# Designed miniproteins, single chains, part 40

Each design is a single chain, and the fold is of that chain. pLDDT is the mean over its residues in the fold that is shown.

## One batch from the design tools (miniprotein)

Design m1375
Fold by ESMFold2-Fast:
Structure m1375 (fold): chain A 93 residues (1-93)
Amino acid sequence: MEEKELKEIREEIIDRLMTELKVEKEKAQKIADEILELAKKLGLSPEEIRNAINNDSKSEKEKKLRLEIEIQEAMAAMERSVEEIEKEALEKK
């Protein structure tokens, strides 16, 4: 894979997770690395990875990566909700 394009895609995933889902930077980096590792295993090109990220999946491999992205995003959103509830419960004492 072309390292420059993969680095750019990684930064796009991290920014999206931090800005839209309010995931902490360290966790966003881990999620981005897991998504890219699956993309490498599936043999996806940078364009195919972007198709999956933008929910424009055209192939079965792109759809498989999109499903992983959706799972990771859902898990991150759920964990954030739990942390927010725990913080509110502690601060109300």
Scores: mean pLDDT 76

Design m1376
Fold by ESMFold2-Fast:
Structure m1376 (fold): chain A 65 residues (1-65)
Amino acid sequence: AAEAGARAALEADAAGGGPAEGLSAMGQIVNQAGGGREDALAGARLALERDPASRGARATVQASS
């Protein structure tokens, strides 16, 4: 599911100490592999809700819309 994929990506990046752009990219890739465009958008939007200041997450949502 998109939420599970996004959560896993966020947790993985947090453990590695990655930047917000990395979180956005990982969420997009994981969700696209799991559920396609709608799931990718849902995951990216969820990331934005948790980190609204992330330029990478915002750009990912725009690119996927």
Scores: mean pLDDT 55

Design m1377
Fold by ESMFold2-Fast:
Parts: C-alpha cells; sequence; structure tokens
Structure m1377 (fold): chain A 95 residues (1-95)
C-alpha cells in the first residue's frame, strides 16, 4: 500500500520532468531561430526552467541525473534525447 503511493509520486515526478525537458527543447529551438529580442527572452526562460529542474533534482536527491538529462537535451534536440533523459532520471529515482 505504501509502495503504491511511492510509485504514484515517482510517476508524477517523471511526468513533470518530461514536461520541463520538452519545454526546454521548444525554447532551445525558439532561441536558435527567433529574432534577437525573442531569442533573449527564450534564453532567460531556459535559465529559469533549468533552475526549476535542479530544484526538483535536489528535492529527490537526483541532481547529477538532472544535470546530465539537461545536457543530453541541449546537445541533441530530439524526442530520442528526451526519452534517454527521462530513462536516466527514472534509473536515478530507483536508487
Amino acid sequence: MEEEEKEREKKEVLEEIRRLLEEIERLLLKHWFSPPEESAEAEKRLEELKAKLLEIGKKYNIEEAVEEAIKLVEEDVSEKAIEEAVKLIEKALEE
């Protein structure tokens, strides 16, 4: 019964992290392909989302996995990178 509650919390955390990583990917594309003013706003929002992800990482003691996940998405802006990043977070949450 307590294990079901922990599994539910883990799923919610993974879903939140996935959404934040997808938002980072969208903002990276906007930063690269938008006019300077919109690019600067996207960069600022990227910094805010990265900070939020790191706070989640600290709360669940997975900061290192979160940092690696962010790097994966920044280096390869693709669905595959997001899936690999989410798997990395899931593995860290199991430990």
Scores: mean pLDDT 79

Design m1378
Fold by ESMFold2-Fast:
Structure m1378 (fold): chain A 80 residues (1-80)
Amino acid sequence: MSREQALALAEAARATAERRPELAGDAYYIAGVYYRQAGEDAEAARAFREYVAAFSRKPVRTPAQEARLAEVEAEAARLA
């Protein structure tokens, strides 16, 4: 995948997250992955922090969701 293609996919996912709050968590995660692939570390960190914020609002999470949340939070910190 080219850097330009990854950046375009990241921007599309972020636009989806901003336009459809109900999809924000998954869309921000996808945006973060593609921003990281494009080398846009600051934007990737921001997208991953939005993913963490979306899931932190849930009162109950499964162990698998908690593990993913911790991984994404660590990745966001590493990219900042």
Scores: mean pLDDT 78

Design m1379
Fold by ESMFold2-Fast:
Structure m1379 (fold): chain A 62 residues (1-62)
Amino acid sequence: GPLVKYKTLEPLTLASRELRTFEKGDIIELADPVYDEETGLLYGFLDGVPVMMDASKVERIE
């Protein structure tokens, strides 16, 4: 599917099958993003790798 762009609002480490660290203001492109309102988590695929992050730490920028 099309990639959706998110900007990091603070430094971020992704909780997934691998660890990735981003600095504030970095751009993350996710495939098939899903927001879970119960947990506040954003799920998606980063380069085909399933990732999970705190949705409050990123902003969608299209």
Scores: mean pLDDT 82

Design m1380
Fold by ESMFold2-Fast:
Structure m1380 (fold): chain A 110 residues (1-110)
Amino acid sequence: SEVEKALKYLEKVEKMLEETLKKLEELSKYNPKAAEAKEIIEKILEVGEKVKEQFLRLAEEKKYEEALELTKEFLEGVKKFYEWIIKNIPELKEEAEKKLKEIEEMLKEL
C-alpha cells in the first residue's frame, strides 16, 4: 500500500541522512560548510523523528492521505538539503546526487 511504502521511504531516508552525517563529521574538521551542514542534518534528523511519530499516529487513525502528505513534505525538505550539499560540499557531490535521485523517485511513487 502507499502508506507502507511511505513508512519504508521515511526509514530509508533516515538511514541516508545518518550515513551523510558520518561523512560530514569527518569533513567538518577541514571544511566550514561541512560543519554547517552537520548542524542542519542533526536538526533534519530531529524533525524526521517527529514526522515518523506523527505518521504512525495518522496511520493508526486511518488518516492515510494526511500521512502521505506529511511524508512528501519531509522528503521535499531532505531533497533541498541534498541540493545544497551538491552546491556547497564538492567531496560529497556524487553521493548527494545519487541520494537526490532516489528521493526524487520516492516522491514520484507517492
Scores: mean pLDDT 89

Design m1381
Fold by ESMFold2-Fast:
Structure m1381 (fold): chain A 73 residues (1-73)
Amino acid sequence: DDKIKKATDESQQTAIDAAKDALKAGQSPEEALLTAIRKGSEKAMELTKDEPEIVRQQIINKAANAAIATVEA
């Protein structure tokens, strides 16, 4: 539980940070979203390699949602 929570929190934060950095660098919202989803997904895969696929997919989806919320803000 705690390990999954940490993986979720870190993957979401990675996506948020990537989106903010991309927007600050002058990328479009679409480019920032793609960068953020990629970075968040990479982090989720790294932290959940020993977890079932469904858990990994849920964390990736949460990271993607965090990225979307960040670029739409």
Scores: mean pLDDT 84

Design m1382
Fold by ESMFold2-Fast:
Structure m1382 (fold): chain A 73 residues (1-73)
Amino acid sequence: SAGLEEARRALAEAEAAAKAEKDPKASLGYGVGAGLAGIGLGVGLVAGDPEFAAEMARRALENGKRMGKEGLG
């Protein structure tokens, strides 16, 4: 399914970004985003909705990027 593949790719990109990030606060933001994306994927898969899983993963990853970019304070 296209949505599931997109979610998996987005999650892998977030994990790679977190590992490449040198700033601990930005790395934490990416890590939190990846964790939330994983939860969203799990919930969507349990519900049998890969589009929902992909959307939740995308939103969590974007929030993780925002937290890293804007800083957690």
Scores: mean pLDDT 64

Design m1383
Fold by ESMFold2-Fast:
Structure m1383 (fold): chain A 96 residues (1-96)
Amino acid sequence: DLVGRLREELERALELAREAAKLAPDDPRAQALVQEAMRHMERAQELLEQIDDPEEREEAEIELRLTGLKMQAILTGEELTEEQLEEFRKRLREQK
């Protein structure tokens, strides 16, 4: 299940971003955690490219982009509301 594996990679990226956010931004440990999170995001992108079904691929791409936004919010100490996440999801879906 490519979609399942993609979601596992995204979940791991968010977990690593949350761990990095507990540290100072200039801490080498925080930098290592962010780098590891980015590798999981790259793996999710590779899995996305392997999804043959257009609808599944579009939903997976939306999840990948939303995860990137969530990671940025976590690392900057900003919190995204459910309303903001839904607006982003709507805009990403409208681009297809």
Scores: mean pLDDT 81

Design m1384
Fold by ESMFold2-Fast:
Structure m1384 (fold): chain A 95 residues (1-95)
Amino acid sequence: SSMNEDFRQGVDTLVRLFRNAAYALSKGQYGLAGLLMDIMRKIAQELSKRFNYPGILELVEQAIEDLLKAKTDEELQKVVDDFTRRLDRLRQQFE
């Protein structure tokens, strides 16, 4: 359905923004990382409301917390991989 397609597109956008935020953090671009995280929160709020899926907002906030706690590029990559796997599972539920 078009609703499932819109949800999958939103999930794919969150993964892309999260990878970009992690990359910005790895390069010391804290301002860009913060802006990307704010955009992610807005998208998660919209998806949560539109699809009645509050778990997406909780998942995004937890991922942002984990990303900000990461101290090495290896830890940043692990957080990105974990988030991508969780969102891929959500994406599959809306096929």
Scores: mean pLDDT 87

Design m1385
Fold by ESMFold2-Fast:
Structure m1385 (fold): chain A 61 residues (1-61)
Amino acid sequence: MEKAKEEIKKYLIEYKKAKEEGKPEKALEYFGKASDINHETGAVAFENLEEFYKAIEEEKK
């Protein structure tokens, strides 16, 4: 369970980086990987995905 959260976080960080670099295909790939892990493991509740996203956004600062 903790491993799944770390993997989701890792892919969402890469997704954000790809978006900032203007690489939409790369961003979609990383988001897809994070989503797949979350669907398989249920590590992050769907309702909390936006909050998880905001936490990652703040990590840059």
Scores: mean pLDDT 69

Design m1386
Fold by ESMFold2-Fast:
Order: C-alpha cells, then sequence, then structure tokens
Structure m1386 (fold): chain A 58 residues (1-58)
C-alpha cells in the first residue's frame, strides 16, 4: 500500500526518526495528498519535506 511504501522509505532515509514521528509524518502526508488531490507520485516527496523539517527544525 502507499502507507507501507512511505513508512518503509522514511525508516530507510531517516533512521533517527522514532516510529511515532514516522506515523505522524505518514498521516500528514497522506492527508495533504488527499485534500489537494495530488497524484501518488507526490506522496514520497511530500513525506520527505515533512521528515526533513522534523530532523532539521523539530
Amino acid sequence: SLRERVRAHLRERYPGLSDAQIEDIVDVALGLKRALKLPDSMLVPIADMFAYAEVTYG
């Protein structure tokens, strides 16, 4: 599923994020994709933006 793909990507790319942080980012990214009616190809880029912000500023 898209959720599983994004979760796996975040765990691999951002190993410093906790499981709770990863689940929150996945939920936000999926919610934004749904609200803005974005294509599936945008889901990972959206999740990366939130993950990078969390690692850098959070």
Scores: mean pLDDT 85

Design m1387
Fold by ESMFold2-Fast:
Structure m1387 (fold): chain A 96 residues (1-96)
Amino acid sequence: SLEAKVAAAEEAVRAMAERLKAYLLEQGRKAGDEEGIARIEATLPPIVAETIAWIRSMTEAQLDALYEQAKEAYAAETNPLMREIIGEFLEIMEKA
């Protein structure tokens, strides 16, 4: 259903964002990059909130297009972490 697809897309975006945030904050801590950490903490939450609001406004066709875009991104991705993050997004979306 559309409701199930929206819920799955929201969960997938939140899971992806938290994983990326955790990775970037850990790398910043290891590098002693306090400015980079502060920038991630300031910029990522509003981007995630805007993305979730966008997903809530999507039609089923737009959600299906998002899934297809994620599949193409996964096939083209060479970074192991990004590939794992996109893969988790696809797994959550496929269960809806």
Scores: mean pLDDT 83

Design m1388
Fold by ESMFold2-Fast:
Structure m1388 (fold): chain A 89 residues (1-89)
Amino acid sequence: SLQLLVAKAREIALSTEDPDEAVAKIRELTAGLTPEEQRRILREVADYLEYLAEMLKKEAEKTNDPVLREQAERYRKLAEAFRAEADRV
């Protein structure tokens, strides 16, 4: 199920600090899929990370919390890495 793989890819993204490591893990997870399915998973994870980054950015601005600001920036960078990988597939 692509939906289950998207959920697993989101878990990997959220639990992996290094964007390149997260991309490598998702490549391994999706190695048996078609390029179209790989791109779909990468883009759906990127969309989710962008949503989380925007949400955390708004909370960071409201609370003046530097930890939330750093986490928002991390998710933004992860989303960029996944979009770049989708464009390479």
Scores: mean pLDDT 88

Design m1389
Fold by ESMFold2-Fast:
Structure m1389 (fold): chain A 74 residues (1-74)
Amino acid sequence: SVMDELVDEAVRLARTHSPEEVVRRLFARTEAAGLSREQQLALALEVVRRLAEEDPERADAFADAWVRLLGERE
């Protein structure tokens, strides 16, 4: 599914890119794909879960960046 593809891409990118960059790119892709806020949150949580399996610090950084990005929205 598109959501599974986006999760895989975000997890891959998180290994070589900053958390802020990964979050910005993921968010832009979910907006372009027409995902609801609920789907965006579910996708972000899945990315955090997968990152936490390999690197809890990276997962925490991604979660923090995601919360900051959402704080900039209405």
Scores: mean pLDDT 83

Design m1390
Fold by ESMFold2-Fast:
Structure m1390 (fold): chain A 84 residues (1-84)
Amino acid sequence: SAMKQKQIKDLEENAKFLEKKAEEARKEGDLETAEDYERASELYKKGVEYLKQGDFKKAKQLSLKGVSLAMRGMALRVERQLAS
C-alpha cells in the first residue's frame, strides 16, 4: 500500500540520517555515540525488511529499539551542550 511504502521510505531515510550522524561522531572521537547510532540504523533496516514481509509487530519492536538507542546517543549530546 502507499502508506506502507511511505513507512518504509521514512525508516530508510532515518537509517541513512543515523549513519551520517555516526560518521560525524566518529570523526569527533565519540565512539560510544557512533556505535549507538550505527546499531540504531541497523535496527531500522531490519524493521524495513520485516515491513516488506508484512510482519508489522516485529517491525514496530525493532523500530522502538532503534529509537531507544538513537535517543540515548542524542540525550548524552544534549546534556553536554546544556552543561557548556
Scores: mean pLDDT 82

Design m1391
Fold by ESMFold2-Fast:
Structure m1391 (fold): chain A 79 residues (1-79)
Amino acid sequence: MKIVVGGVNAGSAEDAEEDIRRALERAGVKLVSIEVTRVGSTFLAIVTTEEEPSDEQLERIQRELESLGRTNVSVSRFL
């Protein structure tokens, strides 16, 4: 399953990827792959997960990123 994490206000793509990986781990979501792209002043990640995340897991990913200072983050299914 693919999810989109948008609006990541990190200093670099590497920082964005690290914070997203940490948020996924804390939400109990198993990561297959992550692709991070710069969109203007923020980063967007396309994340492939082993299983489809629940709505609760998507909300937890957003909360974990917000706790790291990523306040304008959106987390959604790719479709």
Scores: mean pLDDT 82

Design m1392
Fold by ESMFold2-Fast:
Structure m1392 (fold): chain A 86 residues (1-86)
Amino acid sequence: SEAALLSTQAGVQLLAAMVAYHFGDREAAKQAAEGARDNFVKAGELTGAPEAIEYAEKARQALLDGNFDEARENFRKASELIDKAL
């Protein structure tokens, strides 16, 4: 489904954001984190999972603040809500 593909793309973008951040490329990290959030927002809209959108935004903000554990946990919750709604 489109929502499953968007969720998969968001996961790839999350990994890209963490890699960019670790190598000091904060602009690339920001763009990848925003891309991941945007894909989870679209997936949440398609599946009717508004809580996934909230978790995706929290994950984006946590990643940009350098809080990687919080970012991973919130992205995990967003992904689980999308998968449950499929």
Scores: mean pLDDT 82

Design m1393
Fold by ESMFold2-Fast:
Order: structure tokens, then sequence, then C-alpha cells
Structure m1393 (fold): chain A 78 residues (1-78)
């Protein structure tokens, strides 16, 4: 198993779980994060190449409080 870490801006869509105050862990890469009032969001996602990513997002300084960018760490099996 090899670990790949990248520090670049990524955007994914995180939807609130119906009937809960928790955001879902399933993401579609390339979509915008919608998490009003959160300062940080951490999720696990499966990427198109089959890699599993632990993605950590911080709030960006913008007039859209739901916008986040983040760092992704990928784990790929040999």
Amino acid sequence: MKKITTEKDVEVSVKKIDGSDVYGATLTPGEKIDAPGAEKVTVKAKLADGSIADIEYDKVPTDKSEVYTGKATYYKEE
C-alpha cells in the first residue's frame, strides 16, 4: 500500500443527511461544498481511479460561507 498526499484546492459536494444535523460522507468530486456554519469538514470518498481519500476542508474567506477548499490524502493498494 502506498500513501499519496496532495496539497491543492479540491471541491466536492457534501449534502446534509435528511433528518440529521450531520453531513453525509459520500461525495462527488468537483462539486461545491455546502456546509453552512461549519469551519472544517472531514470526509472519506472513493475516487474515480479506485483510490480512497481522507479529505479535510477548511472554510475559505469569501462572502459564500458554504465554500470550502482542502487537502486530500490518498491511500492506494499495490
Scores: mean pLDDT 45

Design m1394
Fold by ESMFold2-Fast:
Structure m1394 (fold): chain A 94 residues (1-94)
Amino acid sequence: AVPAADTVLEVDGEELLRISPEDMAAGQALAAPLYAAGDWARAAGVALARAMALTFRREGRDDEAAAFEAMARDAVGSDEVAARLRALAAERRA
């Protein structure tokens, strides 16, 4: 599915990342074969990791982009992607 509006990722009520429809569509396209195979957890992880990597790169956050690109390549599950996002939010508060 292609979202019609930006996807906002929030941690503890704070906007951490705003993903464009184009970046989310790219993530979903990469994950489409996994969704078709019924591998929902890995499909969701790949879609989110790819979308976040593209958004971080556009924002000039190359280290974060590289980390999420690696997660997408390694086809990690959505729980692992969510854990990394929460860790990133905690680092920003320190």
Scores: mean pLDDT 79

Design m1395
Fold by ESMFold2-Fast:
Structure m1395 (fold): chain A 100 residues (1-100)
Amino acid sequence: SLEKLLDELSEEADKLLKEGKLSKEKIKEILEKVIEAAKDVDPAVYAAALAGLKALELLEEGDLDDEEIARLVFKEMLDKALELGVITEEEKEKMLKAAE
């Protein structure tokens, strides 16, 4: 189930973020797993994950630290997910607060 995978990856990402262990490499791994799982199953989730990966690729060419990149990628992914109706405004606010 895509929903179950997203729940598991979200829990892993939240745990790593709280522990200061959410690296660029781990974000890429999580996004690639979401892209593969959402492919041909959920176009909105697929597009949101692709937006996150595209943002990551652009940001990693700069001199930003992993924590700053993680925050920007997460925000871009949530903004796209909200635009596509994958999440509610309340869910987006809750997820952003959990990341702070």
Scores: mean pLDDT 77

Design m1396
Fold by ESMFold2-Fast:
Structure m1396 (fold): chain A 60 residues (1-60)
Amino acid sequence: MSKEEQIELLRKAREELEKERAELEAEIAASPAPPQELLRRLAALHAAIGVLEAGISFLE
């Protein structure tokens, strides 16, 4: 797999996680008392996106 193909796969994975994050953020914002599990999942998504962004930057 080429470097460009690896970067594209990471970007696609990041976009999928960003979509999940946006949906989760909307769910949290719509609730006056969001469950702790949703807040924990949001933190995990932020961490995962950060790792993918670091990987993309490293390969670029």
Scores: mean pLDDT 81

Design m1397
Fold by ESMFold2-Fast:
Structure m1397 (fold): chain A 78 residues (1-78)
Amino acid sequence: SNALQRAIDLLREAIESLKQGKVDEAIKKATEALNLAREAGAPQRAIDEISRAIDLAKQGKYDEAIRELERAGVLLAL
């Protein structure tokens, strides 16, 4: 679906932003992806992984946040 593809693209961009130390930008993009995933009726597991990644990024746990965003992207692509 269009909404799921946009969510996947936003998760990819959020991962890149975290790798560049652009934490606020990454949180914004991950939050947009979360809203799109919810609207598209994505699996609850994917929604939970994006939500967890946002919390981890806010805590400065960037490597863990990246791993959760990568897992969410895989779940949305199924």
Scores: mean pLDDT 90

Design m1398
Fold by ESMFold2-Fast:
Structure m1398 (fold): chain A 99 residues (1-99)
Amino acid sequence: MDLSVFLGPAEIQARAAELAAQGVRTVSVVDAKGEELTLPEPADEASRARLDEMVERARREKARLLVRYGEGRGLHSVLLAEKDGELLEGETVRHSGPL
């Protein structure tokens, strides 16, 4: 997988701020490095459960979260946990928003 298409924490914050300015609701989570990440609000309970599971996985594995946003068929993100350059399994989360 090409890591250049995934956002690190600073880029995640910047993209979430852009989406919030467009009226997308956001939530804050804290990764395994203690960095606060602002992400679009999950669209449903299943998406929230996937987001919560990925955050806990990152904490357990001492990994950072990487995010790629997509807008096809509604706003969604692909979340990956990365540890020392190694990618762990990821999840897709759907978000509520006007997109």
Scores: mean pLDDT 68

Design m1399
Fold by ESMFold2-Fast:
Structure m1399 (fold): chain A 85 residues (1-85)
Amino acid sequence: SSQLVQEAEDFERIALESYDLMVNKGQIGTADGILRNTADGMIDYLRSLGLDEAAELLRQARQAVLDRDEESMRRYLEELRRLVS
């Protein structure tokens, strides 16, 4: 679905921006707020569609941002992108 591709691309942008805010700008509270307000909604949406694998990859990418694990974040985002394409 083109809509699911767009959702994955939007999440990738949000994850990368939140990672930058957290690691390079010290704005941990702002990054947490963005992730909580957007990523949690996306995870719930994907689960409501029965897309449990996509929801789990998004949850893992979100956790990697919070853990400041850029390598794992990029890997899960790539896997999500491939899954919804």
Scores: mean pLDDT 83

Design m1400
Fold by ESMFold2-Fast:
Structure m1400 (fold): chain A 59 residues (1-59)
Amino acid sequence: MSPEELAERIVEGAVEMARSGGFTREQAAQFAKREALDAGLSPEMAERVAEIVRERAPD
């Protein structure tokens, strides 16, 4: 799996958790950033993942 594909999956999962799990947009973004870092993505990519989650996740 490419780093880009992994980042996309993390974004989708975090956004869905915000919709169904009662996470706030910011909580989902922080969760996604941590998952990206734990998965071995660069800090730059992890920050981009968090930013995309903030754009897509509900409040």
Scores: mean pLDDT 80

Design m1401
Fold by ESMFold2-Fast:
Structure m1401 (fold): chain A 83 residues (1-83)
Amino acid sequence: ERQRLLDLLIREAEKLIDELEKQGADPSFLKKVRELLDALRAGAPIEKIRSLLEEIIGQKVPEDATREELAILLIDYLKRAIL
């Protein structure tokens, strides 16, 4: 089920954000990432989710990417930032 996969991806991203916060990461950066996760949880329009992700990673993402694919890109970015 796509909804279950998205929920699992959001949980993984939340764990990574918690670790970044404990390490003293920039509050502005953490705010943007939390805004993206809130948008994913709320079922915001995909255009909003894509725009928020592009602001966070500083790169364009595929226009045909699904919510799950966008969440995977976020997790990959966060792992590279802290690991």
Scores: mean pLDDT 81

Design m1402
Fold by ESMFold2-Fast:
Structure m1402 (fold): chain A 67 residues (1-67)
Amino acid sequence: SARPLDEEFLRWFEERGLETVRDMLATRADALGFSEEEIEAILNADREELREWARRLRERVEALRNK
């Protein structure tokens, strides 16, 4: 089950629209070493899928800091 995201990510969808959020998350995923297939999934994701991807990206950043 998908967990709720931070309010910051919800504001991105409302203020910037889906296309901008997709591009931002895809760019960050590439920088964090996500696969090409995962990046393509982000670029085609709907709003709920983008919330999950945003959370996974944040979790990846936190995991890298704690290693």
Scores: mean pLDDT 73

Design m1403
Fold by ESMFold2-Fast:
Structure m1403 (fold): chain A 67 residues (1-67)
Amino acid sequence: SAGEKAGRALKELYEAGKLTEEQAEKAQGAVVRATSRGGTLEDIVREVEREVGREVAELLREAMEKV
């Protein structure tokens, strides 16, 4: 699912040291909220941008393209 891909990507970014714990937790919350509404990958990225910021949203988009 889109949410599962986003969750995997966030874990990989956190383990690579590209996200702080706070950024990873906030982004995961945004992913859960977007997917509970039946959101697409684009909806997930947009929600992360709104709640966490553009930089984290861009990292997530790029990571999802590689998984």
Scores: mean pLDDT 81

Design m1404
Fold by ESMFold2-Fast:
Structure m1404 (fold): chain A 71 residues (1-71)
Amino acid sequence: MSPEERAAVLTTAGGIELAAGDFYASQGKLDEAREAYETAIKLFEEAIKLDPNDEVAKKLLERARKRYEEV
């Protein structure tokens, strides 16, 4: 698997965690939301290290960081 292919897998996984965090936050489950957002942040940071030109991963990272600060 190339670094770019690995970055795409990590970005997809991070997106799933971000969506899970949004769902938990909507239910008032703030501890579960924080854990999901923290996992999403780590996945997007690793994706960007493997593919620094992935603008989708960068935008999702900004979103995940903002969501984490809000919960």
Scores: mean pLDDT 89

Design m1405
Fold by ESMFold2-Fast:
Structure m1405 (fold): chain A 80 residues (1-80)
Amino acid sequence: SEVERLLAEAEALLARLEAETDPAEQLRLLGELFRVVGRIQERADELTPEQVARWEELLRRLGALVAELAARGVRIDLDA
């Protein structure tokens, strides 16, 4: 399904972002990830229980990473 593809894409982007150390590339990947996350959120009512669990785990990991980047002074701007 479309949602399955978006979840897989978001999971792949998150894994890449977690491994990235360059601030400019981190912001680019974060922007891409937020765009995919937004698309999944628009389809939240279509998620199976298994997909909801994956989505919750993804948001938990993303929240932890965003907190780490913010602590380092990285500004989150989807247009940057």
Scores: mean pLDDT 81

Design m1406
Fold by ESMFold2-Fast:
Structure m1406 (fold): chain A 74 residues (1-74)
Amino acid sequence: SSELVEGIQQFNEKLAERDFEGALKIFEEILSKLSPEEQELLIEGVLQQLERLKHQHPELAEELEEMGRKIREM
């Protein structure tokens, strides 16, 4: 859906800006509109993206790990 695509784009823009709190808020909004199965798939995909970002930006590891922890709690 266009709304899901827009949400994912906004989430990625916030990650690029290093606005982790803003990204997390957008992610919660996206998840609220998805089925439990879709939520699980999206969470797994984003956690993999965060692991890749930790490898590319070790200086952000603590912030990205905290974000991943909060996402797993959703």
Scores: mean pLDDT 85

Design m1407
Fold by ESMFold2-Fast:
Structure m1407 (fold): chain A 84 residues (1-84)
Amino acid sequence: MAEAERLAELAREYRRQGDYRRAGLLYSQAAQIALDNGDYESAARLAEEAARAFRRHHDLTGDPRDLRAAEAARAAAEQAKALA
C-alpha cells in the first residue's frame, strides 16, 4: 500500500481525536512522500490538510510556531499545484 495513504489515514485519526498538531505533522510527511513520487495532486491536497490542522492547533493554543507551520504547509501546497 502507498506509504503516503497510510500516513494520511493516521493523520485523519489524530485529527478526529483533536490532536491537530500530530495530524499536521503526519499530513506534511504524507505530502512530502506524494511529492517525491511525482503525485503532485495528492501532495497539494495533503499539504492543504496539514495547513488546516496547524491552523486549528493555533486556534486552540495561540502558539506562533503553529502559524509558521501552517504557512509553510500552504506554500508547499502552492508549489505542488504549480508542478501539476
Scores: mean pLDDT 85

Design m1408
Fold by ESMFold2-Fast:
Structure m1408 (fold): chain A 84 residues (1-84)
Amino acid sequence: SELEELFEHIKKALEEATEGLVKYIREAKEVDLELVERAIERLEAESEKAIKWFESQGRKDLAEELRKLREEAIKRIEEAVKEK
């Protein structure tokens, strides 16, 4: 399914973006909290667009799975900031 291939692509992009941001937070001597906040806002906005797209295609299952992945990604980023 083209929608499932698109979903896997988005999932991978979200995972890579999350890992990159978490790595930045953990390795930086000083964390730019405004940069982190803007990155989270961008991640939320871009994923919301994808979620609405999957809903419009009748794939509520993929939309719901992407919501869970987004929530997990944000929690991981916030936890990395909190541990710093």
Scores: mean pLDDT 88

Design m1409
Fold by ESMFold2-Fast:
Structure m1409 (fold): chain A 74 residues (1-74)
Amino acid sequence: DKEEKETIEILKTKAGLPEELAKKIVEFMKEEGLPPIKTLDDFNDLIKALLDRAEEGDERAQEIIKEIAELEEK
C-alpha cells in the first residue's frame, strides 16, 4: 500500500538501504505492528527497536541489523 511504498522510499533515499533490505524491514514492521517510517528520525527509532529485539533473540531483527551494519563498511 502507499505507506509501505513510502517507507521503502525513505529507507532507500534517506537511509541509503538497498530495496530488498528495505522490503525486509517493512515485512518485520508489519509482523511486529510497528508504525510506518516518515522521517529519518523514525528510522533511528526503528533501529533502536530492532537492536532491542535482536538482543532478545529475534532472528529477523538480528539478520536486518547485520545487513545494515555491512552497508556501513565502505
Scores: mean pLDDT 78

Design m1410
Fold by ESMFold2-Fast:
Structure m1410 (fold): chain A 68 residues (1-68)
Amino acid sequence: MKKITVPIAVFENRPELNEIERESAEFLAEWIEEKYGLETELVEVKVESMEEVAELGKELAKKIKEIA
């Protein structure tokens, strides 16, 4: 079974964002599993900015597109 890593963005300077990022990653993982039949793995990634979060999102989108 193919497995895809879904990043959970963790902000050291903004802990209030961590819950939202975790919930967003969990929803995305469930959607990927339902739509593509893939197994997902949630992995925490330390980030310093929203730009880093955007880059993680782009890489995930690229991986999904390669499978589809």
Scores: mean pLDDT 78

